Designed miniproteins, single chains, continued (5). Designs and how they scored, part 8

Each design is a single chain, and the fold is of that chain. pLDDT is the mean over its residues in the fold that is shown.

## One batch from the design tools (miniprotein)

Design m16262
Fold by ESMFold2-Fast:
Structure m16262 (fold): chain A 99 residues (1-99)
Amino acid sequence: LERAIELLDEAADKVAAGDFEGAVELVREAARAAREAGHDELAEAIEEAARRIEALAAKTREELAKIEDPEKAALILDETQAMALMLISIEKRLAEKAL
């Protein structure tokens, strides 16, 4: 589980940097680490979080393509980052509780 928590922290750093693809990859690696540690239900929850972040990032990319106002674009990006960080934080807390 320690490795899964480490990977979720790295994913949060990627979200803060605007790298949603890198974040999704690290969250999926965290799910694999949880599965290797024998926590299959936790691994499935982390995989669900990865899918939700991927869908959120895709929707944000579509919306940003339609927006010419930099202030509106920044607000949408900030909301996307906040939601992705919340999803990662929930899974990290569940992993810490399973220790």
Scores: mean pLDDT 86

Design m16263
Fold by ESMFold2-Fast:
Structure m16263 (fold): chain A 82 residues (1-82)
Amino acid sequence: MEEEAERLIKEGREAYKKGDYQKAVELFDKALELKPSKEVYIMKADAYYKLNDREKAISYLEKALELDPSDVALRQRLAELK
């Protein structure tokens, strides 16, 4: 399961680098179904931000912050978006 999630994360990052943000979201969704991860929630939020979907970007950053409430940089980023 961890190896499969890692593969999906890698493929999602490659899609994001290529500018295929919709494909990146789909791959990150599959990774999150296997294992919730702060890093994957942040990457999914970044992809939605590139798709101009601010509401979803905020939602996924909030999920990332729930996994690590001590992340000051993430808290600041969320405050700026709200």
Scores: mean pLDDT 83

Design m16264
Fold by ESMFold2-Fast:
Structure m16264 (fold): chain A 68 residues (1-68)
Amino acid sequence: SDAALEEALANMELHARDMAARGVPLEFIEEAVQQAVRTVRERWGEEAAERFRKRAEEILEEIRREME
């Protein structure tokens, strides 16, 4: 469901931001996000994965700017 996808996205964002706050290098945060996208694709299919990926890329870009 859309609600489950939004929950997965919110959990991913919390994890990614926690990693950044702890000083984890950006490359490892990017890898974790890529793994989350793959998990969404396997569980809910390509359309759900694409929606998740687009929002995840926005979150990653925010984190990337904050780390520069």
Scores: mean pLDDT 85

Design m16265
Fold by ESMFold2-Fast:
Structure m16265 (fold): chain A 105 residues (1-105)
Amino acid sequence: SAAAKKKAEELTKEGEEAFLNRDYETAVKKYEEAIKLDPENARAWELLGSALYLLGRYEEAIEYLEKAIALDPENARAWGTLGAALEKLGKTEEAAEYYEKARAA
């Protein structure tokens, strides 16, 4: 619904404010609420994955970033953060391929 999408946008903005203050745990909670209301919002999935990456929750970050890319394959930031998370897990070859996708987007 339009009301749910508007509330999801407000929650995403609140999460971004928490993210800028380096309160990544609050950012994660806000983005999780946003995606429950609007699961088609590629940006909310991307930002959730980015916040999880900064918390060191790399495997979870990958899952949510893959959803962001499925919704918006041109999201260069999602490709880049996915590559960074894979690199943190020692998957250097796969990370390099995803960095190329980030540059191409």
Scores: mean pLDDT 89

Design m16266
Fold by ESMFold2-Fast:
Structure m16266 (fold): chain A 70 residues (1-70)
Amino acid sequence: ELSPLERAKKVLEELKELIRSGTLTDEKLEEAQERLGEEAEKLSDEERKELHELWLEVVEEYNKAVLEEL
């Protein structure tokens, strides 16, 4: 069984793969954000700091993908 932090990290890895493969949809992004929010509520302050840094990496990859669609 995965910890909340491990589940959140898994969601971020899934998002990165969807971004890289060009298969990220609005539905999948919304589902992932909902899952991340739910897991984040269960995290300690220290775990939230770690998750925040990983989230910034996903945001950078997402922004690049959005710019390529323009």
Scores: mean pLDDT 77

Design m16267
Fold by ESMFold2-Fast:
Structure m16267 (fold): chain A 93 residues (1-93)
Amino acid sequence: MKELQELVVKLAEETLEEMKKEFPEELSVQIEELEKLLPLVKKGDLEAMAKVLELIGTYYLYKGDYEKAEKYYKAAELIKEGKLEEALKLLKE
């Protein structure tokens, strides 16, 4: 699904920039994993997309934004279940 892939790439790149600006030491492991997963997401790897969304959720959890954290964790779960259209709709909210 090209639209889901493009949205996850955009969200990942935006989140990666924020992580590097605000929490470069605290999230160093998450930053490295996100950078490693991003090329796989660009190739359409659904497992990599789910992992990226979990990392974005972790970023919002560290920021204390529990509502956004839950949203990204739920989107990751939907992708793991093959519910790609539901994941896309949730991410567009």
Scores: mean pLDDT 86

Design m16268
Fold by ESMFold2-Fast:
Structure m16268 (fold): chain A 60 residues (1-60)
Amino acid sequence: DLEKEHLKILIEDAEENKDKKGLRKIAEYAIENKYFELAEEAIKKLEELGEDVSELKEKL
């Protein structure tokens, strides 16, 4: 699935750049499209950066 592979690359790039806004947008997009594994990965990386992810976890 090209979209899932593209999202994985975006998550890796956002993590490398510590882009909290990018990771949050990716997580929201993944939840909306039911890519729950990718959403969990983005949420995990947001938590590692010290962000509050409670709202995103509730949407899973």
Scores: mean pLDDT 81

Design m16269
Fold by ESMFold2-Fast:
Structure m16269 (fold): chain A 69 residues (1-69)
Amino acid sequence: SAAEKEAIAREAERILTRGYLEGRVEEAVEEVVRLAKSHGIELDIELSDDPVKTVENAARALKEALSKV
């Protein structure tokens, strides 16, 4: 449902924001992958040495995956 997609996106944003602020972006990405998988969504997120790029890649991958469901 649209409400479920919005809830997943909002939770993922909170996870990624916390990870960025705490310097734990890779752990945050793994948590987002687990969150998506719990809803039947498979995510492939490209990790970068740049934490900003990693957050951008995670947000983009989730948005694309949610658009297909």
Scores: mean pLDDT 85

Design m16270
Fold by ESMFold2-Fast:
Structure m16270 (fold): chain A 54 residues (1-54)
Amino acid sequence: SSSLKQDIENLDKRISELEEQAAAETDPLMKDVLEGLIRILQSIRKKLEEKLAK
C-alpha cells in the first residue's frame, strides 16, 4: 500500500541520519547504542518491505 511506501521512506531517512551520527560518534557506549538502533530500524524496514512486496 502507499502508506507502507511512506513508512519505508521515513525509515530510510532515519537510518541514514543515525548512520551519519554513528560514524561521527567517538563515545563507544553511544556508538553501540546508535548501531543498535540502526539494526532495529533495518529489521522493521525489512518487515515493511515484505508487506509491500506481497
Scores: mean pLDDT 85

Design m16271
Fold by ESMFold2-Fast:
Structure m16271 (fold): chain A 61 residues (1-61)
Amino acid sequence: DEEEKRKKEKEAVEKLQEEAKEMKERVEEKGLEENREESVKRLLELAKKLKVSISDILLSL
């Protein structure tokens, strides 16, 4: 049935909605922490490149 293909598209849309809902839970568990940790690592790399210590960066705040 050609209508089955249309139903598959509808199922894909529903899957996207579920994906968004699941993403919300992941942000709660590790998404938010993962982003924070990644930002810290990026700052560490920048500190190494500029040859400044992490303590100096924290003190400059």
Scores: mean pLDDT 60

Design m16272
Fold by ESMFold2-Fast:
Structure m16272 (fold): chain A 68 residues (1-68)
Amino acid sequence: MSPMEREAYALANSIKDPKKREEYIKKFDELFKKYEEARKNGDVKKEREYLSKIGDLIHEMVEIVEKE
């Protein structure tokens, strides 16, 4: 796995609510797939857009873990 995948999965697995954990893993997988597809196609604009969305998702997961 890439460093980004390892960090995101480690964070998601820290979520105590099993349903929220599964939902955030799924959201990350979908965004990461789109990020990799954009990168493969040389679509720099889409790559940056999905990278930003992944960052937002990671921030949201941090807030969930801190709130628990």
Scores: mean pLDDT 84

Design m16273
Fold by ESMFold2-Fast:
Structure m16273 (fold): chain A 72 residues (1-72)
Amino acid sequence: MKEIEELKEEAVRLAEEAARALLAGDLERAERLNEEAMEKLEELKKIDEEAAKEALAAMLEALRPYAEELEA
């Protein structure tokens, strides 16, 4: 359980950092951070597919305000 929660938190944090890097114009850093976030999701999916879905939903929720700013 603890490992699953840590992977979920890491995936969300990395996704938020990637979004911030993208807004700052640091495309290379944004791509790297997004790749790391996806790796955490892949690890979660192998352990618990439901937890991976929850993590993805949390990532999308956390990214919503950044998506609006990018479209503005």
Scores: mean pLDDT 79

Design m16276
Fold by ESMFold2-Fast:
Structure m16276 (fold): chain A 113 residues (1-113)
Amino acid sequence: SVTVTESGGGTVPEGGTATLTMTASGGGVGGLLWERQRPGEPPRTIAGASAGGSAVGPGLRGRVEASRSGGTLTVTLRDLRPEDTALYSGVAVTLSGDAAANATGAGVPLTVV
């Protein structure tokens, strides 16, 4: 079994910086993702990492940086805007390719004020 632990979030001023960190524990992990869920919207992937490296989602205009070290994916969100207020969740993608086998964290709230 795979588990995800998360840290970061909280209340941050507009124009500030937030760092989110997730760590996947257990075997069979092929990738790590950070997902954002804004109020009234479905979750969307904002950053990911695999053996090929890390990438950020479209439209984030250099405001978001992602780095992977082992089972840990860290995302830094800079120049924070009210639209960045959301629940952020770490996801460990398993090597099975079955989405039902993926592990997700409890979620980290971020509020931009």
Scores: mean pLDDT 80

Design m16277
Fold by ESMFold2-Fast:
Structure m16277 (fold): chain A 70 residues (1-70)
Amino acid sequence: SIEELVEELRELAETLDPEARELVLEGIRYLLQGKFEEAERLFTRATFHMDDETRRRLGRLVRELVELLK
C-alpha cells in the first residue's frame, strides 16, 4: 500500500545522515503531490550519501510507490 511504502521510506530516511534524510523526506512530499520529476532529482541527490545496498533499497521503494501513485 501507499501508506506502508511511505512508512518504510521514512524509516530508511531515519538511518541516513541529516542531509540525505532531509532530501528523502522532501522527495516523499513531492512524490505524494504528483511532482515526480522534482522528487526524482531529490532522491538522486540523496543517493550520493548512501552505500550501494541502501541506494538499491531506496530505488525499489520509490519505484513501487510511483507505480501506486500513477
Scores: mean pLDDT 86

Design m16278
Fold by ESMFold2-Fast:
Structure m16278 (fold): chain A 65 residues (1-65)
Amino acid sequence: SPLEEGIAAFNAGDYERAVEAFRKAIEEDPTNATAYLLLSAALVQLGRYDEAAEWDAKAREIDPA
């Protein structure tokens, strides 16, 4: 799945591939807060902090707990 591909890429340090895979995971299931948090984490690793903050905020709207 795109989520599993993203996690594998993230663990390998391929953060650009992780971002691409996590975006696909969100397209498949836009209610999966985990995919939004993982996308945010990958964007932080790339220094894309403003984008990371937007995706983290979206994750918290889906799962506010």
Scores: mean pLDDT 85

Design m16279
Fold by ESMFold2-Fast:
Structure m16279 (fold): chain A 86 residues (1-86)
Amino acid sequence: NAKEYFEKGKELYKQNKIVEAQDYYQKAIDLDPNYAEAWFNAGLIAEEGNLYDTAIKYYEKAIKLDPNNKKIVESAKKKIEELKKK
């Protein structure tokens, strides 16, 4: 399910397997487009690839999908602010 793909993506990201992590986050999003944490983590990957506009879009999507998730909302807002300076 989407959660299992997301957890696999996190494990791969921890191993610095960035391309594989992105593939699993995308699989999670494809199964559950409302999965705010998967959008947030896809934003982290985009940011590492210097795809700043894409990262901002993904962070904004995560905030809109789960505005009550204080951890992702606060982190995403900080990242959007920082990336808009670039």
Scores: mean pLDDT 87

Design m16280
Fold by ESMFold2-Fast:
Structure m16280 (fold): chain A 67 residues (1-67)
Amino acid sequence: MAPVYTLPKDTTIKEAVEKFFGEYPLEEIKITSDGLPIPHSLLDTKPAEGTEIEFTVGDKKVIVKFE
């Protein structure tokens, strides 16, 4: 089961990656929102308030809500 975490809406997608998946190469991390892939060009952006982003590496899955 994927754990769900809340981060401040002023947090970038990259900061969320580093918090939960900092030990993994970026190319191994699957980043999706509502099942759609998020391009790496958006990693330095801050998601809109209420956005949920899923990060997956192998069997490790984390859902982050930005509020």
Scores: mean pLDDT 79

Design m16281
Fold by ESMFold2-Fast:
Structure m16281 (fold): chain A 57 residues (1-57)
Amino acid sequence: MTEKERKAYEEAKKIIDAEGIQGLTPEKVREIAEKYGLSEEEARRAVMKAIADRNKA
């Protein structure tokens, strides 16, 4: 995982903690991608990892 992907993952975890998984809308994923200079696919992978890790807790 790149430094930018790690930042996207951390941002996604923060959103899940505040709003739950439903806070990670497609629009929010695009915002994360734009914020960290990632492709939408790269941002989606980081977000999906955050969701998976949350579901295992």
Scores: mean pLDDT 80

Design m16282
Fold by ESMFold2-Fast:
Structure m16282 (fold): chain A 80 residues (1-80)
Amino acid sequence: EEILKKLTEEEKAALEAAVTPDPTSFFDSRRTISKRVEALKPIVKKYNIKKIEGDRDDPVVQELKKNAKELGVEVVLYEA
């Protein structure tokens, strides 16, 4: 499925921000992190994403893991 081609610019920006090599420039506060996570939730649901893998020290990934059960996704943390 051409999932990236179906993303809106806002959805694509939210997804890209979550996987950027330097997320600290965007996630410098808990409020900012929460806002980014909320933007990712509808993308996860809309595209039926079943598994998310990320750095255990990434605050966005940690926040997603807290909501993993509600979203119906498996969140796998790996060490940096």
Scores: mean pLDDT 61

Design m16283
Fold by ESMFold2-Fast:
Structure m16283 (fold): chain A 60 residues (1-60)
Amino acid sequence: MKSLTELIKEANEIFKKLNISSLEFGEKVGEELKKKKVTDDAYKQAEVALELLKELLKEE
């Protein structure tokens, strides 16, 4: 299991590769967090963001 800092580091690396707007990505993360009912757990928020980034990377 990855630590929170490892999740954040991996997410940042993928985000750089995707070259997407931080505002657009933030909106997508917010929608996914609402859908999955994740509101205040920083670790779960990081996991959701990383999974979204991996899905976007797969599309490229």
Scores: mean pLDDT 73

Design m16284
Fold by ESMFold2-Fast:
Structure m16284 (fold): chain A 69 residues (1-69)
Amino acid sequence: MKIEVSLKSLPNGKIELTIKTSDGKVEKRILTPEEAYKLIKELIEKHKGDVILSPEAKRLLEAYEKFKK
C-alpha cells in the first residue's frame, strides 16, 4: 500500500500534513513540526519503501534527523 505525504507550513508555525493512501483516502492533520516529524517517521517504519514524501516533507525529516544527533 503506497502512502503519499505532503506538508504545508502555516503562518502560526504549525504544519498542515496531508496523507494520501493508494486506496484514495485523504487525511489532513494540523501538527507541530515535531509531531509531523514523528508521524512521518512512524509511517516510514510501518510501511518502509511504500512511503512517498513531498520535497517539503523530506526536508522536515532530514532537518530533524540532523538536529537529533
Scores: mean pLDDT 78

Design m16285
Fold by ESMFold2-Fast:
Structure m16285 (fold): chain A 68 residues (1-68)
Amino acid sequence: GAIEALLAIKTQAEENPNFTATLAGNNTLVITNQGGPNNLIAFALQVIGEHPDVSVSLSGDDLVVSAK
């Protein structure tokens, strides 16, 4: 389900040492880039491709992943 997708995405994001991933409430995951001028676009595209049950948006240096 969508919550299982959010937990999988959180684990996947935490494999990158430049990313932090925080659950905000029950339906939202916020991923922040911690390392220099890197953007989150490549990771966002991977999430969109692998997890159809979630919506993805960018907010500055943050990637916001929400359950559909």
Scores: mean pLDDT 75

Design m16286
Fold by ESMFold2-Fast:
Structure m16286 (fold): chain A 84 residues (1-84)
Amino acid sequence: MLTVDDVNKIADELVKKGYITEEQKYDVVKIFNDSYQKAGDLVLLGQPEKAQEVIEQGQKDFIQYLIDLGVPESLIKELLKKYG
């Protein structure tokens, strides 16, 4: 499972390689962070299964947003293996 640190490292490397901008990095990291915070709230409410679904969806949304920005899937998979 990706952490907030992992998604920041992936986004930083994509900016460094010129695939996304600093502004787009903020947007993609926010997608994951919002899901992570929502999942934390659900755990506090005694709903761990819903929390897991929200984190899994947040990871999928993060990946899909990178694909939509034109990042190659092969590079996304490489970075997920390197940092996840």
Scores: mean pLDDT 84

Design m16287
Fold by ESMFold2-Fast:
Structure m16287 (fold): chain A 61 residues (1-61)
Amino acid sequence: SALDQQIAEVKKEVEEQKERSIAFVEKHIKDPEKREQAIKRVEESAEKTLESKVQELKKQS
């Protein structure tokens, strides 16, 4: 369905943004503990963003 295609695209975009953010953290945060905490925050933000965008798409359909 069109909705399934839109959800797949959103998942791809969120995953790519998450990967770029993690790469940025790994490049700029050298402290292991701070790096781990920053990566956790990136992963949590990505999950929340995905849930919000998918919910919005479902509301429009």
Scores: mean pLDDT 85

Design m16288
Fold by ESMFold2-Fast:
Structure m16288 (fold): chain A 72 residues (1-72)
Amino acid sequence: EPLTPEERRLLLEAGRKVAETLDSIPPDATPEQVRAAVDAAIDEFREEFLKKGYPQELVDRAAARVRAAVDA
C-alpha cells in the first residue's frame, strides 16, 4: 500500500537512526547487544518525534515498520 509523504519521511528518519546505530556498534558486540542497541535506537526515535509534536499513530507506525524490517 502507498505511504503518505509524512509516513515515508518518518520511516526514512527511523531507518537512518537504526543505520547510524549499526555503524557505531563495536566489532566484538554479541547478537544480544546488537539487538538491544537497535531496540534503543527505535525507542529513541519514537520519543524524539513524539516530543517534536508528530502524531503518536504516525510515529508508532513508522517505529513498527522499522522494527519489523530488522526482525525479518
Scores: mean pLDDT 78

Design m16289
Fold by ESMFold2-Fast:
Structure m16289 (fold): chain A 56 residues (1-56)
Amino acid sequence: SNFEKAIEAARELIKALGKLPTEEQIKELADKFGISEEQAREAVLVAALRLIREKM
């Protein structure tokens, strides 16, 4: 799904930045995958939580 693709893209973005994406980067994710800004924010949170769990 586009949402799962957004989660994977958010994961790579967080890894590249070493921090959470900005509002502008979240908007770019939403536009790229044809999802809402709210769904893009959820994708970022899911990606961040998965990364935290992997480090535990």
Scores: mean pLDDT 85

Design m16290
Fold by ESMFold2-Fast:
Structure m16290 (fold): chain A 79 residues (1-79)
Amino acid sequence: SNLLKNVRRRADLGEPYARLTLAYMESEEAFEKEVEKLREQLKKIRGELTPEDQADFDAFVEAARKNAESLKKLIEKEK
């Protein structure tokens, strides 16, 4: 519970990793929605994304997904 409270606090502060982590804990569908939201926000700010920008974003999402999966497993072990 303490771990989950810390993640929620960080998400409230707007941290992308924390927001993605909470979404992943709800469902894979929620996670995909949050990823799409972030991608669209990036496009609106930058316009055309270079292949390098796309690769960097994909790497960020993959890292966030792996982190969220690991954290979810840790929380589930508390049962």
Scores: mean pLDDT 77

Design m16291
Fold by ESMFold2-Fast:
Structure m16291 (fold): chain A 85 residues (1-85)
Amino acid sequence: MSDEELLALAREAAEGYVKLSEEVGKDPEKAEEALKKAEEELEELRKAAEEKRAAGDEVGARVYEIAAEAAEKSIKIIKELMEKQ
């Protein structure tokens, strides 16, 4: 897999994750579980990005940064939808 292919897959996965979060955030029971999971994943993704950057793996770091940004955006969307319910 090339660096370009890896980054393209990461972006596609991130977009799908954010769209799913909009749907899940409208379901009160699923929203709570999704929020907890996204918060846990965000911490892990941030750590993974830092580790990859420290190892000199700039592409790997960017993949985890893209995933972390998606998790942050999903957390905000879910919280906003829960507050409006």
Scores: mean pLDDT 80

Design m16292
Fold by ESMFold2-Fast:
Structure m16292 (fold): chain A 80 residues (1-80)
Amino acid sequence: MDELFEEALALLQQAGEAHRQAEEALAKGDNVTAAEYYRRAAELLRQAAELFESMGHRAAADRLRAEADRYLAKADELLA
C-alpha cells in the first residue's frame, strides 16, 4: 500500500515539475516546448491516476484524469 502511494506522490511531483516547465516555456513564447511539457504533465497525472484507482481511490483518479485532460487541451490550443 505505502509503496504504491509513494510512487503516486512521486508521479504527482514530476507532473508538477513538468507543469512548471510548461509555464516557463509559455512565458518565453515557446509554445511548442510548452505544449510538450503540458503533454508530459498529463501523462504523469494519468499514471498517478492509475495507481490511485488500483488503491480504490476512484474519485481522486477521476480528478487527476480531468486535470490531465485540461493540460492536453492547453497543449492543443498552443499548437493551433
Scores: mean pLDDT 88

Design m16293
Fold by ESMFold2-Fast:
Structure m16293 (fold): chain A 92 residues (1-92)
Amino acid sequence: MKEKADKLYEEGLKALRQGNWEEAVKLFKEAADYYLEAGDKQNAARAYTLMGVAYLKLGKYDEAIKYFKKALDLDPSNRVAKAVLKEAEKLK
């Protein structure tokens, strides 16, 4: 359900901007689940990348690395996920 996924993704972006890191994780997870149901691996990878960013903000580096790797499994060409994964691995 792409329309539902897009709405949840935008709500997640708003939560990230407001510093609501735990809420952002929940919203991006729901968005990724709906994108995967729709077969949209590229947008699911984007949602997982932003979940990882929210986990970095929470200081949860292992969770961040896990979701950046999930994003790359879905979209190996995602340059943002590759860049943030390298940075997260340095912080651990």
Scores: mean pLDDT 85

Design m16294
Fold by ESMFold2-Fast:
Structure m16294 (fold): chain A 55 residues (1-55)
Amino acid sequence: MPSLEEQARAALEEAKTLSPEEAGRLLQAMVDELSAQRAAAVALEALTEYAQWQA
């Protein structure tokens, strides 16, 4: 498998060539997944800062 970075870039370039209708549907589905992942990442960062402050 190529690196995750290369895979992500290839997927983005492919998405740019999609029709706006199909890109819209794909973005809608991805937004839900990314929102959950982003929320978890932000919570993890906040917890890391809190733990560091309690050290």
Scores: mean pLDDT 68

Design m16295
Fold by ESMFold2-Fast:
Structure m16295 (fold): chain A 69 residues (1-69)
Amino acid sequence: MDAEEREQLFLESRASLLRARAAIYESAGDLEAAARAYEELARYHEEELGDREAAEEARRRARELRERA
């Protein structure tokens, strides 16, 4: 497997774990923890993956959760 491809899979798997953590907090009703987890996910998408669109979606979700908290 390409070294660059392996690095990309590692970064994507970490994003998946961050998203799963956010979803777990949201499912548990801990909206504040879920919002913080989505903010962390957004930062990861922007800073590590360069995915501005995914980062903005995660930030929007965090804002919605804080409004419901």
Scores: mean pLDDT 79

Design m16296
Fold by ESMFold2-Fast:
Structure m16296 (fold): chain A 58 residues (1-58)
Amino acid sequence: MIAKAVKDVPKHSDETLELKKGDLVEILEELGGGFVKARNLKTGEEGIVLKETLEILS
């Protein structure tokens, strides 16, 4: 599932995903509590991010 970052998300820990507004991500897993594991398609990094920072495209 592909989603788009709606805002910049800074890196807070080794487990979290850094995003820039407009970055495309692949959602890999829903972790509960409003968090997902995703891959940033621009950087190739995987990490945890708040689902509310993403717009689901399909």
Scores: mean pLDDT 83

Design m16297
Fold by ESMFold2-Fast:
Structure m16297 (fold): chain A 60 residues (1-60)
Amino acid sequence: AMSPEEQRELAVLEATRAILKAALDFELSLGRYEEAEELRKLIEEVEEELKELKEKIKAK
């Protein structure tokens, strides 16, 4: 079973990913491609953290 701390961490990471994707869309709409690339890197990092957390939860 997932702990309350793991549930909170999962929710925070999912919310962070959503916010970063919204920011990416905004920067792309302004033609800010360097800022968009930085946001893509942050999104990839958050997605990797989500993958690792989900794998850890499934292993329990």
Scores: mean pLDDT 83

Design m16298
Fold by ESMFold2-Fast:
Structure m16298 (fold): chain A 66 residues (1-66)
Amino acid sequence: MTKVTATGLSPEGAARVAEAARSIPGAKVEVLGDDRVIAEGNMSAEQTTALALLAIGEGGEARVES
């Protein structure tokens, strides 16, 4: 089970990260404020890496915890 926490996002960036995370089967997605997204679940290494890179691309930071 992995958790990806994306922070420092714009509202648009947070929406894009949240939408991508919700497309992952079994991922629980929570948006906190307008700038933070948490995705938690049984995600593959490729899925967690893609979310982290998307968050960075949107100008935020990403942390992956297993």
Scores: mean pLDDT 83

Design m16299
Fold by ESMFold2-Fast:
Structure m16299 (fold): chain A 65 residues (1-65)
Amino acid sequence: DKLKEALDLIRKGKELEKQNKFSEAAEYYRKAADILEELADNSLIPVLKWLADYARYKAEKLEKK
């Protein structure tokens, strides 16, 4: 449920990034990172932590400009 929401947010962020809407894309990646961090804390599944780190990195990178 929440995993699907986070993946949909990453997909939206990626589409906004393709349209050069970097600040909007960063907001979507940040929301995804928040959800994925919660899921990673409740699970020992390494891919969830990787995905959380990825979304957080994208949010920070796109907000720096």
Scores: mean pLDDT 80

